# Ledger of designs, part 65: designed miniproteins, single chains, continued (4)

Each design is a single chain, and the fold is of that chain. pLDDT is the mean over its residues in the fold that is shown.

## One batch from the design tools (miniprotein)

Design m14231
Fold by ESMFold2-Fast:
Structure m14231 (fold): chain A 68 residues (1-68)
Amino acid sequence: SELERALALFRIQAEWAAREALRAGLSEDEIRSILDRLAANFAAQHPEVPEAQLRAVVEEVLAAVRAA
């Protein structure tokens, strides 16, 4: 579905951004700020995607950062 494709694209972008921020030595709070801004920008471009689902992806990516 279009929704599934949009969420998959956002996950790729969020995972890439988190990985680069982690390599740069940024804190979890700084990474959260980056992902929050990315989610807000994505929501503005993709109004069909529920904000709650973008928020869920952000939390999943941050959980992976905490586990690393």
Scores: mean pLDDT 86

Design m14232
Fold by ESMFold2-Fast:
Structure m14232 (fold): chain A 81 residues (1-81)
Amino acid sequence: MLEEELNKSAEEELEAIVELAREAGASEEVVKEMEREAKKLVEAGIGAGEGVLLLMGVNVFLKHGDFEGAVEYLRKAVKRL
């Protein structure tokens, strides 16, 4: 039960990454790339804690307007699976 709730929290954290990208002014193309990489991480079953760390990392790039860096950060996370 708790593990299923933690998996849902990881999905919510990855959805938050996409929303932060939109709020930061990312193009629809960048948002779709981030959604694609985030979906791969959710399907791989990452934990809520890892989701929070990914959110923090992506947020650093988004605050600086580095949308390509944000996408690459998620791609590197997928490669580490």
Scores: mean pLDDT 75

Design m14233
Fold by ESMFold2-Fast:
Structure m14233 (fold): chain A 68 residues (1-68)
Amino acid sequence: SLEEIVERVAEELSKVLSPGTVTFIRAVAREGIAGGFSLEEILEIIRKVVSPEVAEKIEEIVRKVVEE
């Protein structure tokens, strides 16, 4: 499920990003899911609100998690 993907991504991001940044990303993703957005739509929103470096790390981890 999207919720399981979000939690797994957040767990992996916690190893490389600050707790505050991870909490913010989780909140954005949760709002996206509640609004009926797809994973790709949520990632597009995240790309607009975080730095390019953080967005790249998120995309790498999402690919890893989804390929499980």
Scores: mean pLDDT 81

Design m14234
Fold by ESMFold2-Fast:
Formats: sequence, structure tokens, C-alpha cells
Structure m14234 (fold): chain A 98 residues (1-98)
Amino acid sequence: MLKKLAERLEKLAEAVRQAIEDLGKGEDARTLARFHMSEALNQAVEVKKLDAEVGERLLKMLFQAGVALQNPKEAKELLEKAYEEARRLAEEARRKVE
């Protein structure tokens, strides 16, 4: 279970990282940012199936960022927090597998 959790958290973190990069590219990349956020939300749903508490927390963070998407600076700050949390949780899950 922890190996699958780590893999899902790593995919979630990568999707969030892509959304952050897209927001940095300006208005033309807003559709790409929404796409990568949708991917991150899908991974958070999969995380919730493996760890309900972790998944619920990440879903809430991503929903907050989604609501803020019209304000790129605020959305980026919220996504950076979600990225750091997902990365930290992925590293913890990986350490428990090794």
C-alpha cells in the first residue's frame, strides 16, 4: 500500500508543479494550468482511496487553489503549499517502503 501511495503522491506533486509552471507563463497558459490541476485532483482522489485523511487534506488544498485561479499569484502560492505537502508525504511514504 505505501508504495502505491508514494507513486500517487509523486504523480500529484508533478501535476501541481506543472500547474505552477503554467501559471508562471501568463494568461495564455491558463487552460494548461486548469488541465494540470484536473490531473492533480484525479491523483488526490486516488490518494484518498489509499489514505482517506491525506487525500481529503490534499483535495481541500487543491480546491482552494482552483477557486483562486483567476488570481494567478494567489493560486500559485496555494499550489506551492500543496506541492510542498504532497512532496513531503511522498518522501515519507517512500522511506517507509525502503
Scores: mean pLDDT 83

Design m14235
Fold by ESMFold2-Fast:
Structure m14235 (fold): chain A 81 residues (1-81)
Amino acid sequence: SLGKEIVEYVKKNPEEVEKELVEDMIEIGESDVSVEEVLEIREKTATGKLTEEAKLRVYAAYVANKLGLSDEEIKEILDLI
């Protein structure tokens, strides 16, 4: 799922992930994202910030996933950003 791709992106780029992005992801993910995934993201965000473009793409993908869009539909949205 795209949610897993987002978590893996954050894990690979912990230096670039902003704390505020993680907090926003938690608010969106309260209905679907596991607590374990959220905690992993939090642990990896201590060291860096995402560029604005990277944040926008990751956030948009995550929001779309939480709204119940398919992985294919989310990828189409990412291509527009």
Scores: mean pLDDT 52

Design m14236
Fold by ESMFold2-Fast:
Structure m14236 (fold): chain A 89 residues (1-89)
Amino acid sequence: GMVALPESGREGVRAALESGTGKRLSLAIAGGLLLIGAAFTASYLKDAEGARRDALEGARVLYRGGTGENAERALRGGLEAAREIEAAA
């Protein structure tokens, strides 16, 4: 079969979208995960210490700027919805 194991979580997000759970939740999860992935990639690509501090500070600024607060709230709700959708199956 095709590789579906690593995408199991994303499949749950799709199920949530189909169930009408909230397109914005799915989008928020994708955006948040993309941001986290970018921070990790930047930290790895650049200098471990310099990049880590910069990525951490950037994430903190987003979190405090209000954007991070909404992103985290949406991420939590979406992540929980995706997991519950999978469990409900």
Scores: mean pLDDT 54

Design m14237
Fold by ESMFold2-Fast:
Structure m14237 (fold): chain A 88 residues (1-88)
Amino acid sequence: MDLYQRLLQARLEGNEEETRRLSVEALELSRKRVLASDWPEEDKEAIVKHLEEAREAIERGDREEASRHASRYTGTVLRSIGDELDKE
């Protein structure tokens, strides 16, 4: 969750390059967490697909699309299982 605070700070400072870099790091961390879980393979595949779409959007510099994908994934997972809420 330290990464989230760094990302927020970069956004507040208008540092677009740092925001992009930290966003990619956040998505990669999320991907690793999903793949390391005991979730069904179908669920992992669906979530990883959303994370990959968000990462691709970030790499293209499409911040709005990237944020939408990442936020949608996080909201869905947190609402369904509540596990990641312990990190906030």
Scores: mean pLDDT 65

Design m14238
Fold by ESMFold2-Fast:
Structure m14238 (fold): chain A 85 residues (1-85)
Amino acid sequence: SPPPEPPLTETTVKKMLEAIKEYLETGDSKKVIEELQKVYEEALARGEKPASEEQILELQRALLEARAKLKGKPELAEQHLAALE
């Protein structure tokens, strides 16, 4: 039996992951939070179900990994991003 269908669409999850990717490049924590909130609220307004535990964990892991990489450099670093591995 296939696993249950994810409550958020792949399109919504991809948009949220792209916001996290932009955060990794910019270091703007306020912007990523605002973008993630807007994408999620708009998805719920369209009648998409709340994120599954698996989807939440995927997004949390991506965000925490991005934050960990950003801790290896200044917040809006003009220096080379050596801490990306």
Scores: mean pLDDT 68

Design m14239
Fold by ESMFold2-Fast:
Structure m14239 (fold): chain A 88 residues (1-88)
Amino acid sequence: ENAEKAERFRALLKEILEKIKDLSIISDEEREEIHRKQEELAKILEEAKERSKELAELFGKLIDAINNSDEKAIEAKIEEIAAVIERS
């Protein structure tokens, strides 16, 4: 169960990362799509019942990285969060 959630989390974030990489200009529609994926990620964390301080801090850093289009930070936080979900 948690391993499946970790893989879904990775898949969602890889989609967000690829959209950021491919866009020279981010449209309002693309921003809305990214926002919807962020909402889905929040639900995955809630459903996992993992309420650790580590997950909260990592998720906050991930949202900051996405909002700043920091590709390298997004990739790093994806793997860190997925590892925590998988261990839970």
Scores: mean pLDDT 67

Design m14240
Fold by ESMFold2-Fast:
Structure m14240 (fold): chain A 64 residues (1-64)
Amino acid sequence: AREEAIELLMRELGLSRERAEKVVEGAETLIKTLGRDVAIQYLVRETGASREVAEKVVELLEKE
């Protein structure tokens, strides 16, 4: 879920809540418009997260 994705980014990367929320918003938009792989690449590039962490964030955002 969205909140779990925000908390994961704060915990693993030390992002502020405001930054994590903006990053998650960008990832959600990319999942809907350009797809999963682009969202993963965006997260890695913007946050420096590992691919594994980026994939987990996307998984949480895709969960109904």
Scores: mean pLDDT 82

Design m14241
Fold by ESMFold2-Fast:
Structure m14241 (fold): chain A 100 residues (1-100)
Amino acid sequence: MISEEERARLVEALVALGVPAATAERIAQAFYDEPHLFGEPDAAVAERLGVSVRAVSLARLTLAFLKALAANPDISNQELAEWLGVSVGTVSRLRRLLGL
C-alpha cells in the first residue's frame, strides 16, 4: 500500500522514465486504491489496467527504488541493486533519469 505522497512521486518518476502521463497516473492510482494488486503478478495487473507488462514492472521497480531511497538516502548503488534484484547499471540509470 502506498501513501498519497508516494502515489504522486511515483507518477512524477514514471513520466521522467518515459511512461506516458495517463498510463503513469492509472498505475499509481491503482496501487493507491487497490493494495491487493501488490500480491498479483505483473501480467495480471497489466491486463486489469489495460497497460503493458513492462509499464507495471517498471512501476513496481520505481516504487521500491523510491521507498529504499526514502528509508536510506545514502544507500549505495550496489546495495540497491542487490535489494531490488537488478543490475548496478539499472540503478545508475534510474538515478540519472530521476535526478537522484
Scores: mean pLDDT 82

Design m14242
Fold by ESMFold2-Fast:
Structure m14242 (fold): chain A 76 residues (1-76)
Amino acid sequence: KQEEIEKLKKEIEKLSKDPTPENAERMFELYARLKALKNDLPYDLVLEYMRAVRDGEVTPELRDKLLKAYEEAKKK
């Protein structure tokens, strides 16, 4: 919950002080995990969507999957 969010934020801050391409990619994955945790979404789906946005490859099918996940999260 909040402890996990704070832990992820500290990890991101630590990596941001060590600017390497490897740390940039790891931060991207941690941002996806943060977004998934905050919105009660599956991590794999959020990561796939964020990568698709970065690459300009968002499909209607991927968008529909994300919308369905948001609807299921609201029911909890």
Scores: mean pLDDT 77

Design m14243
Fold by ESMFold2-Fast:
Structure m14243 (fold): chain A 88 residues (1-88)
Amino acid sequence: MPETIEKLGRKLLEAETELEREIWLALIQMAVAILKSTASKLPEEERRRILRESAEILRRTAEELEEQGFLEEAERLRRIAEELEELV
């Protein structure tokens, strides 16, 4: 699942319109919801690893969005990353 989050993050960073950014943000939120559900069924060590790696990807994507001037979108991704980190 971290690989899916990374791919969606790249699409978000490549988005040229506000609508495209909102679509990719919505897909990331959906992917994270699915990840939380899927990870809950994994052994503790594997669950913690996947959640941690996904949170790190979201934090890096947020940092790049902030560098591009998309402060609100960056903050939304940081909140999602924080939620995943709290589950570790």
Scores: mean pLDDT 85

Design m14244
Fold by ESMFold2-Fast:
Structure m14244 (fold): chain A 88 residues (1-88)
Amino acid sequence: DLEAARAKIDPIAEETAANMGEEDVKALVAALEALREAPAERFAEAAEARYAELLKEPPLVLSEEEKLALAREVAELLLARRAELAAA
């Protein structure tokens, strides 16, 4: 379930973003922008794989549409953090 995946990932993403300095956010956004230029399927797979590694839990059972939605949501969070730091 996408909502269950968000419940696990969003707190970690928010905590990570809140604790990241300007240089860390820039490096992470640059890496994410390189992935965003890839086909959507590759971006979704890369995002899911990295979160599975971060959580050290079994992979989440997500549809391809849910994987893409989750990847886009994380991208939006990171871009929002970049904009916040750029405005500071």
Scores: mean pLDDT 56

Design m14245
Fold by ESMFold2-Fast:
Structure m14245 (fold): chain A 80 residues (1-80)
Amino acid sequence: LGEEVRALGEALSRAFQTALAGNAELGKEAAEIMSYVADVNAQAIRSTPEKAAELVKEARKRVEEAADRLEAELQARQAA
């Protein structure tokens, strides 16, 4: 669980760094990701350890995919 939470935090940090380097559009998307992670964290705190682990793993996957997409968007805009 701790490793999944750390990895989720790293992915979230990466999305936030990309937003800071980008424009307002990327900032809004990063804020939505943060809201999603906050909701997952609230659910995990109220869940069993097993359910919490599943919620964090799913959140990590979605945040990593979103961070990768935001990074690709930023790079594409900078290359244009």
Scores: mean pLDDT 74

Design m14246
Fold by ESMFold2-Fast:
Structure m14246 (fold): chain A 70 residues (1-70)
Amino acid sequence: SDEAKEELIKRLSGFYRKDFSSLSDEELIKEAEKLIEELEKMKETLTGPAALVADHEIKELRELIEKLKE
């Protein structure tokens, strides 16, 4: 959906502090998958509330990717 695309752009732009609005759906999915891999690796070094925040972001990114594939 268009809303899922806009949310993915917003989250990627916020995390990397650069513009992703010109990317295709396929490119956005690849960038989001890379971010998930980075967050999963970071989570191994995190404890307490920081680990929960990382889990939440990973879950939301996966949900947005699935909505964009529809």
Scores: mean pLDDT 82

Design m14247
Fold by ESMFold2-Fast:
Structure m14247 (fold): chain A 71 residues (1-71)
Amino acid sequence: MELSRDQIEDALVRAYLEGILSPEQAAEAARIIFSKGKEKYSIEEIREALEKVEGLSEEQKERVLEILESL
């Protein structure tokens, strides 16, 4: 599965609105994911980026990935 920047941004906004991520965590995740400058990203690339976000729990990462996989 590959996701566009818009789909990833929508998922991160949704995670913030649902209380899964703080605004700072959502912004940091977006920065790390989009640092590669790609048009589309795999779930594996997104998972790797989330592992680099400081202070994310395993439950937070899993819930963000569930939102992304539902798109």
Scores: mean pLDDT 82

Design m14248
Fold by ESMFold2-Fast:
Structure m14248 (fold): chain A 94 residues (1-94)
Amino acid sequence: SLLDKLLEAIDTFIAEAEELIAKGDYEGALRVIALLMGLLVHEFRETRDEEVTRAALSRVREAIEAMNASPELKAKMLALLDETEARIRALAAE
């Protein structure tokens, strides 16, 4: 399904971010999360599927909260997620 493919993509991006964190590349990890956020916005623009998009955003939030990362880095990642959720809500209202 579209959701299954999107969840697989999320897992791939999260694994890359976790590897970068393990190497001390925190800026690289933030860039990977920002790219994932861009992918979710792009997929929403193409599909307009609010249910699939909410499930994907929920999975990203869960993954970030479960990461072996500092509270400060998690807060920066969650801020990107919150910004993306707000952007998708604005797009859904158009």
Scores: mean pLDDT 89

Design m14249
Fold by ESMFold2-Fast:
Structure m14249 (fold): chain A 60 residues (1-60)
Amino acid sequence: PEAYRAKSVTDLVTGEVYENAGVLVFTTANGEKLARVESTDANGNEVVKDLPASNLKLEF
């Protein structure tokens, strides 16, 4: 698995931006490449989402 800490992660499908995000890239049992994006929302709650890695733009 590839792990990154990014300044921002942009979901190119939804337009959502995750700031100061941890990113873990992994392959599922079905062969799909996903990224687990961990960030904090505007209310201070931890957000964890598994998104298609190809839909994400990482900025460092």
Scores: mean pLDDT 80

Design m14250
Fold by ESMFold2-Fast:
Structure m14250 (fold): chain A 66 residues (1-66)
Amino acid sequence: DEGGRFVHELALELIRRKEEDPSIVDVELDISVEGDTLTVTVTTTTRVGDETSTRVETIRIPAGSL
């Protein structure tokens, strides 16, 4: 399950980033498959003092890259 392996490695990298950056309080992954394209949406929530900010990044991976 190459998709599952990719997601697992990505999750480990995001966990590492969260451990290195204490301002990161939450990371969410949303994964969808449309035809031959895997779409990963990463939502990162950071907190600095009393302020919470959310960043959304979308990564599109064609099947030929998996």
Scores: mean pLDDT 72

Design m14251
Fold by ESMFold2-Fast:
Structure m14251 (fold): chain A 75 residues (1-75)
Amino acid sequence: MKEELEKLAKLTKEHAEKTLKESSPESREIIEKALEQMEELFKKGLEGDAPTGAAYASGAAIVAIGGDVEARLLE
């Protein structure tokens, strides 16, 4: 199951980098902070709440980045 979590982390990072390219330098700081928070959630999810932690991390990342995505997880 670690492989799926790693894939999700990579995808989120790639999306963050793409948004950084299109956004202003000020947005860079916000994205950096969001990444730090994701790392903490990832650690907690792996320790005892793998499914819940992963879902929360994904939802939080999408909200933090401010992506216009219809996330079924948040619905």
Scores: mean pLDDT 57

Design m14252
Fold by ESMFold2-Fast:
Structure m14252 (fold): chain A 78 residues (1-78)
Amino acid sequence: ALEARVRELEAKAKTSEDFGRWITLALILGLIRTLREAGYEDLAAALEAAVVAGDWDRAGALIDEATRRLFKEAEEKR
């Protein structure tokens, strides 16, 4: 049930800040996986390195570049 899943997430993140960090990391990991599957391994590796280093300015710039490349690929494969 959706309610049981929400309770599980709340148990893992006791504060709004911890929950926000968890969601942010989950979304970034999903993007890294998508980039690797799309063949943008260099971007995926760079984004992973930026996140591990805590360089959020660089991570943001890499996310923007990744988004632009993924949209271009989707348009070309239409």
Scores: mean pLDDT 71

Design m14253
Fold by ESMFold2-Fast:
Structure m14253 (fold): chain A 74 residues (1-74)
Amino acid sequence: SPIQRRLGELVSQLSPEQQQEIEQKMREMMAARKAALAAAGIVLSPEEQRALLEEIYEEVVEYIEEVLRRQAAA
């Protein structure tokens, strides 16, 4: 997907430490979303699971772009 490609491009620009932070953040976000859905009794279809992954990728891309903007401004 275009967003997955963009995420890969941004991650490749990060330090190893920043890459680990992003990987941990993604795992935490996915776990939190899944826990909230489970608590609500919601079971996602494969298509809905893909949509959730795309949403998380978009949020992570926005986060990385913000980090890079802050670094450029410092």
Scores: mean pLDDT 81

Design m14254
Fold by ESMFold2-Fast:
Structure m14254 (fold): chain A 100 residues (1-100)
Amino acid sequence: SAKDETIETLRMIADLLRQEGERLDNPELLAEAEELAAVAEKLKTASDEEAIQLLREQRDEYEARAAELADSTDPLGRILRRNYLGIAAALDKLIEKLEA
């Protein structure tokens, strides 16, 4: 089902972020991995409508985190902003897939 594929895709993204975070010793990537893994777990018991809502809330949260860093002149802040926007975009694609 589209929901099962979405759960598997979220787990794959979380695993990739975890591996990269461990490799780079990057706590932000590890935190992102943990958050996405938790969302994937919640989707198992959610209805399709609840799943879409959870993904939208998570997308909006990452967009909000990116917005807080919009004026960051620090290299780390710019990297975190790009990561947050990337996660939000990935979540948006999963929402599109569930709505189709």
Scores: mean pLDDT 83

Design m14255
Fold by ESMFold2-Fast:
Formats: sequence, C-alpha cells, structure tokens
Structure m14255 (fold): chain A 113 residues (1-113)
Amino acid sequence: SIEELAKEAIDTINEIIDIVKEFMPKLSEEGRKIAEEFIKVANELIETLKNLMKNPSKEDVIKAGELFEKFLELLQELISKMDPETRAEFLKKVQPLIDKLREALGKIQEELL
C-alpha cells in the first residue's frame, strides 16, 4: 500500500538523519552547514510523505520527487566535503538506506503516476 511504502520511506529518512547527526562532529564548519540544510530538506520530504499517507495526490508525488532530488544533491555535496576515511565509514552506513529509500519512493511513483 501507499501508506506502508510512505511509512517505510519516512523511517528510512529518519535513520539517515540520525547517521548525519552522528557524523556532524567529524565535519568541517562548511560540512555542518550543508548537514543542517540536508536535515531541513529531509524533514520537508517527511512532511510531504505524511501528506501522501492521508491524501494521495499527484501533486504531492511530484513534490516528493523534487525534494528527493534536492535530498540526494545535498547528500552528495556533504559527502564531497568529507575526508576519505570519514566518507568511507559514512557511505557504508548510508548507502544501503539510500538504496532502500529510492526503491520505496520508486514504488510510490509507479502506483500513483
């Protein structure tokens, strides 16, 4: 169901936010600012997915897709500001969650678009 897929996506986003927060002390000042913007966009994506759970609309699916693109762009920018050791450890934790999130959002798009 859309509700189950959106719930899985929300849970996965929250896990990614927790990992980003865990790594914040290891980041530069610039990296921390990107992480803060990432968390803001991630929370906006969560709110859009909560709206989809209550009232599935084509407009909210499109908005979720746009927010997910920005989410990925900020995550890539954040990763680019990490030293190689921190980057490797971060990607080991985050990459499976990104793959899971992409699958859940893709299934929502397939069902509603």
Scores: mean pLDDT 89

Design m14256
Fold by ESMFold2-Fast:
Formats: sequence, C-alpha cells, structure tokens
Structure m14256 (fold): chain A 91 residues (1-91)
Amino acid sequence: KPIELTPEQRAIRAELDRRALTEVMRAVSKALKEGKSLDEIRAEVERIFDRYVDELAERTGLTPEQREQLRKLAREDADSFVRLVEEIEKA
C-alpha cells in the first residue's frame, strides 16, 4: 500500500533509501565474509532500516501513522532481503 508522504518527504526518503541500501549491502557482504548466521544478518539489516526511518522522521517530521507504516515496510524489506540471502546460500 502506498504511504501518504509529501513531495519533500518522498525526495528525502529516496535519498535515505539509497544510503540505507548501500549500507545494507556493505554490512551483509562483511557479515557473510565473517561467517555470521542468517539471524545475525537479519538483526543487522533491521537495525540499519530502523535507523534510516528514524532519520527521515527527524528531518521531515513524520506523523505517528507515517512512521508506523514506514517501520512496517522496513521490517518487510529486511525479511525480503534475508530471504534473498537464504536462497542464494541454498543455491
């Protein structure tokens, strides 16, 4: 479901999403090289996404509903990312 964001909030979210994705890819690559478990990778990815939702809220003044919707999407994105890593390891 689309989140109701202002044009300014959408632009800042796009910037932050790009930064979050870069940080997630770096952190996951490092964790895989260090032999960390999928649970450890999940926790790291969730922490990164949550931090960027908090940064968006600080920069743009998200409503409580917008923040809750973004946190839900962040958890869904983290779950999807971990499932992708799991499938790659299984292959």
Scores: mean pLDDT 79

Design m14257
Fold by ESMFold2-Fast:
Structure m14257 (fold): chain A 97 residues (1-97)
Amino acid sequence: MEVDRIVEEALEWYKLFSDKAKELIRQRLLEELGTEDPSFEEFKEFIRKHFNLSDEAIELAYEAYRKLKERYKDSPEDILAFFPPIVTVVLRLEAER
């Protein structure tokens, strides 16, 4: 899986989210993760709890998350709302293997 493809497709999904949807996603993920800036280990633990993804797929998802976090560093409140788009793209790509 190509990280840049995951970033591009995740952004297209993210653009479809309303501000209210982004806020709800952020609140739910903050409750589950306990942080607005999850480490790779916190991200991996969260994904493994909810999804059956390979370690390779989880690493690619986190790299996509890091790229989006850097791109949107001036809007930290939006960062967690990228999680569902990223996971959706990675799940689809894993299923196509």
Scores: mean pLDDT 78

Design m14258
Fold by ESMFold2-Fast:
Structure m14258 (fold): chain A 114 residues (1-114)
Amino acid sequence: EDEKIKEVVEEAKRLIERALELKNAGRDPSEELLRLLNVTVSKLQHLSLEDQKRVLEEIVDILAEIAKLSPKEVEKMREIAKEGFEKIKKETDEYEKKLITLEMLSEMLRLAFG
């Protein structure tokens, strides 16, 4: 049910807020971004495809709000998430799914923080 989704989303939100705080202070957010990637990838792999989609949609909304993305940047991030999720849906190998998820999230984070 939605409790698992809320847990993953709230943890991601906390790490995103910390990474943005560091970036705005002129400090390196790399450790916080790496932790965000590792935690999110690990938790997504244990969720159903429906729950994975919901988590990804909420992460896009959080990144858009917290990083104050322009409408054009939000569209790009939604395209990245949609393309990545379609690849995850078609993949059968669990290791390859993790790599696709990592690449997708890394691209989204580069858009928000790069």
Scores: mean pLDDT 81

Design m14259
Fold by ESMFold2-Fast:
Structure m14259 (fold): chain A 86 residues (1-86)
Amino acid sequence: KEEEKVEKISEALSKLGLDKTEEFLAEVFELLDNGKVEEAWELVDKVLGGELAEIFFELIIEELKKNNTEKNKKIAEELEKLLKKK
């Protein structure tokens, strides 16, 4: 379920604390904004773990598709390819 995915990510981020969550998310989005999708994946895997990284990026892909810019489309497609390879 979508709700279960959101709950798992929310719980993991809550354990990091607000300041660390903000720094973590800012770094992830900076990497994605610069087309460094593999580096963004490695960062999330390092911080949250592999299973939560998959869930995290599934949620990010859905959010990117809501704000349908050319940049967001490219990032979403690259993230989907990484998910498919797993």
Scores: mean pLDDT 78

Design m14260
Fold by ESMFold2-Fast:
Structure m14260 (fold): chain A 110 residues (1-110)
Amino acid sequence: RLEEVLNMSDEELAKLSVEEIRELLEEGLSDKSGLGYVIGIIRKIAGLLNQAEKNGDEAAKADFEEKLKVIAEIIKEKVPERAEEIEKAWEKGHGELVRKIEEILLEMHS
């Protein structure tokens, strides 16, 4: 399932609900083998958000920002000691948030 998401088209990924994103992350974070897929999914969502901003697509931007926010909340639930760092990264923009989440996930993989 996680591998299938990485091979999804942009249209298919855009149709994933926030609940489906939550389920995929909870599955991927349950074991170290899933962490690479979770990082890949987050990077793809961030890329789609950047593309929506570049194209002036406000609806797509809002949808992908909501998905990225749900991802951030899930990571905060798993590592509450890093919650303030995630919030501060979000204030700097989605690119910084993605970098912070990737850092945390790589540390969890260790």
Scores: mean pLDDT 77

Design m14261
Fold by ESMFold2-Fast:
Structure m14261 (fold): chain A 80 residues (1-80)
Amino acid sequence: MREYIERVLAEVEKLLEAVRATADPADPRLQALLAGMEELLALLREFARNPELASREQVDALHDGVRGMVAEARALQAAL
């Protein structure tokens, strides 16, 4: 479980940095999505510290949530 959570955490951190690098700091919609992704990242970091608190289903749900937010952020950037 720990190794799986660490892989998901590393992927989420890369996705968040990629969005942050291109996101307009003046766009409140993009900033709200970044804030949401950071909240999910914080929970994944907690699960990485305490893997016994996390199920595979919970980790997968958080990962899916981040992927959805990344897709929305990319759609907003493309619509500019």
Scores: mean pLDDT 79

Design m14262
Fold by ESMFold2-Fast:
Structure m14262 (fold): chain A 56 residues (1-56)
Amino acid sequence: SADELVELAKRDPGAATAALRQRTGLSDEQLGRMILEVGEGKPLSEALAELAKRLG
């Protein structure tokens, strides 16, 4: 679920990135661009949590 991805993003950003890639089918380049866009200068863990919320 989205809540599980948010928890994972805070605890293990690498695993959260892999899970988002599996769910979205996006390339590493596309996913990285989305993380930068939603993060707006935030740490990776916060950017991933925000992206997980938007996708759930």
Scores: mean pLDDT 75

Design m14263
Fold by ESMFold2-Fast:
Structure m14263 (fold): chain A 104 residues (1-104)
Amino acid sequence: MVSDSISAETEEGYTVKVSVSADSKTNEVTVTVSVYSKDNKLIVSKSESFTLKKSVTDIKLSGIKASIEGNLAKMTFTLTITYEDNEVESATGSVALNFDNKKE
């Protein structure tokens, strides 16, 4: 199993964390995105899993950007995967998480 994580702070003071793990036996990759408040309290978290065609030897996250748009926390990141055959693939991930950021 290989894993990586990266975090960014939004202009509003929220912290967004992206964590990824890959199981080389099952080829399952799990991505977890979490949003923390200004007081470092977890507000919302979402996980998604998918299966790759090849065994993974390394995984890296980079280029995280986070922003707030209304009631949505939006984030983009680059995921770089290295496979058993030394092939390297990079993809841009994007996630939007719903949370209440507006109090009138």
Scores: mean pLDDT 78

Design m14264
Fold by ESMFold2-Fast:
Structure m14264 (fold): chain A 62 residues (1-62)
Amino acid sequence: SELEEQIDEAVAELAEAMNKLTEEQREEIRNEANENGEKISELSPEEQIEYARKLAEKAKSL
């Protein structure tokens, strides 16, 4: 579906941003995502896309 494609794009953008980080910075992003993992799974697809983009922006700002 179109939403699945948008989720894949958001995840790919996050992965690309994280690949430019140090190991310590990547761990910070992973820990934040992991801590909120259960809450993320309860979000709508649109909210999951929004959250992934927020994490990507945070990663890009490091």
Scores: mean pLDDT 75

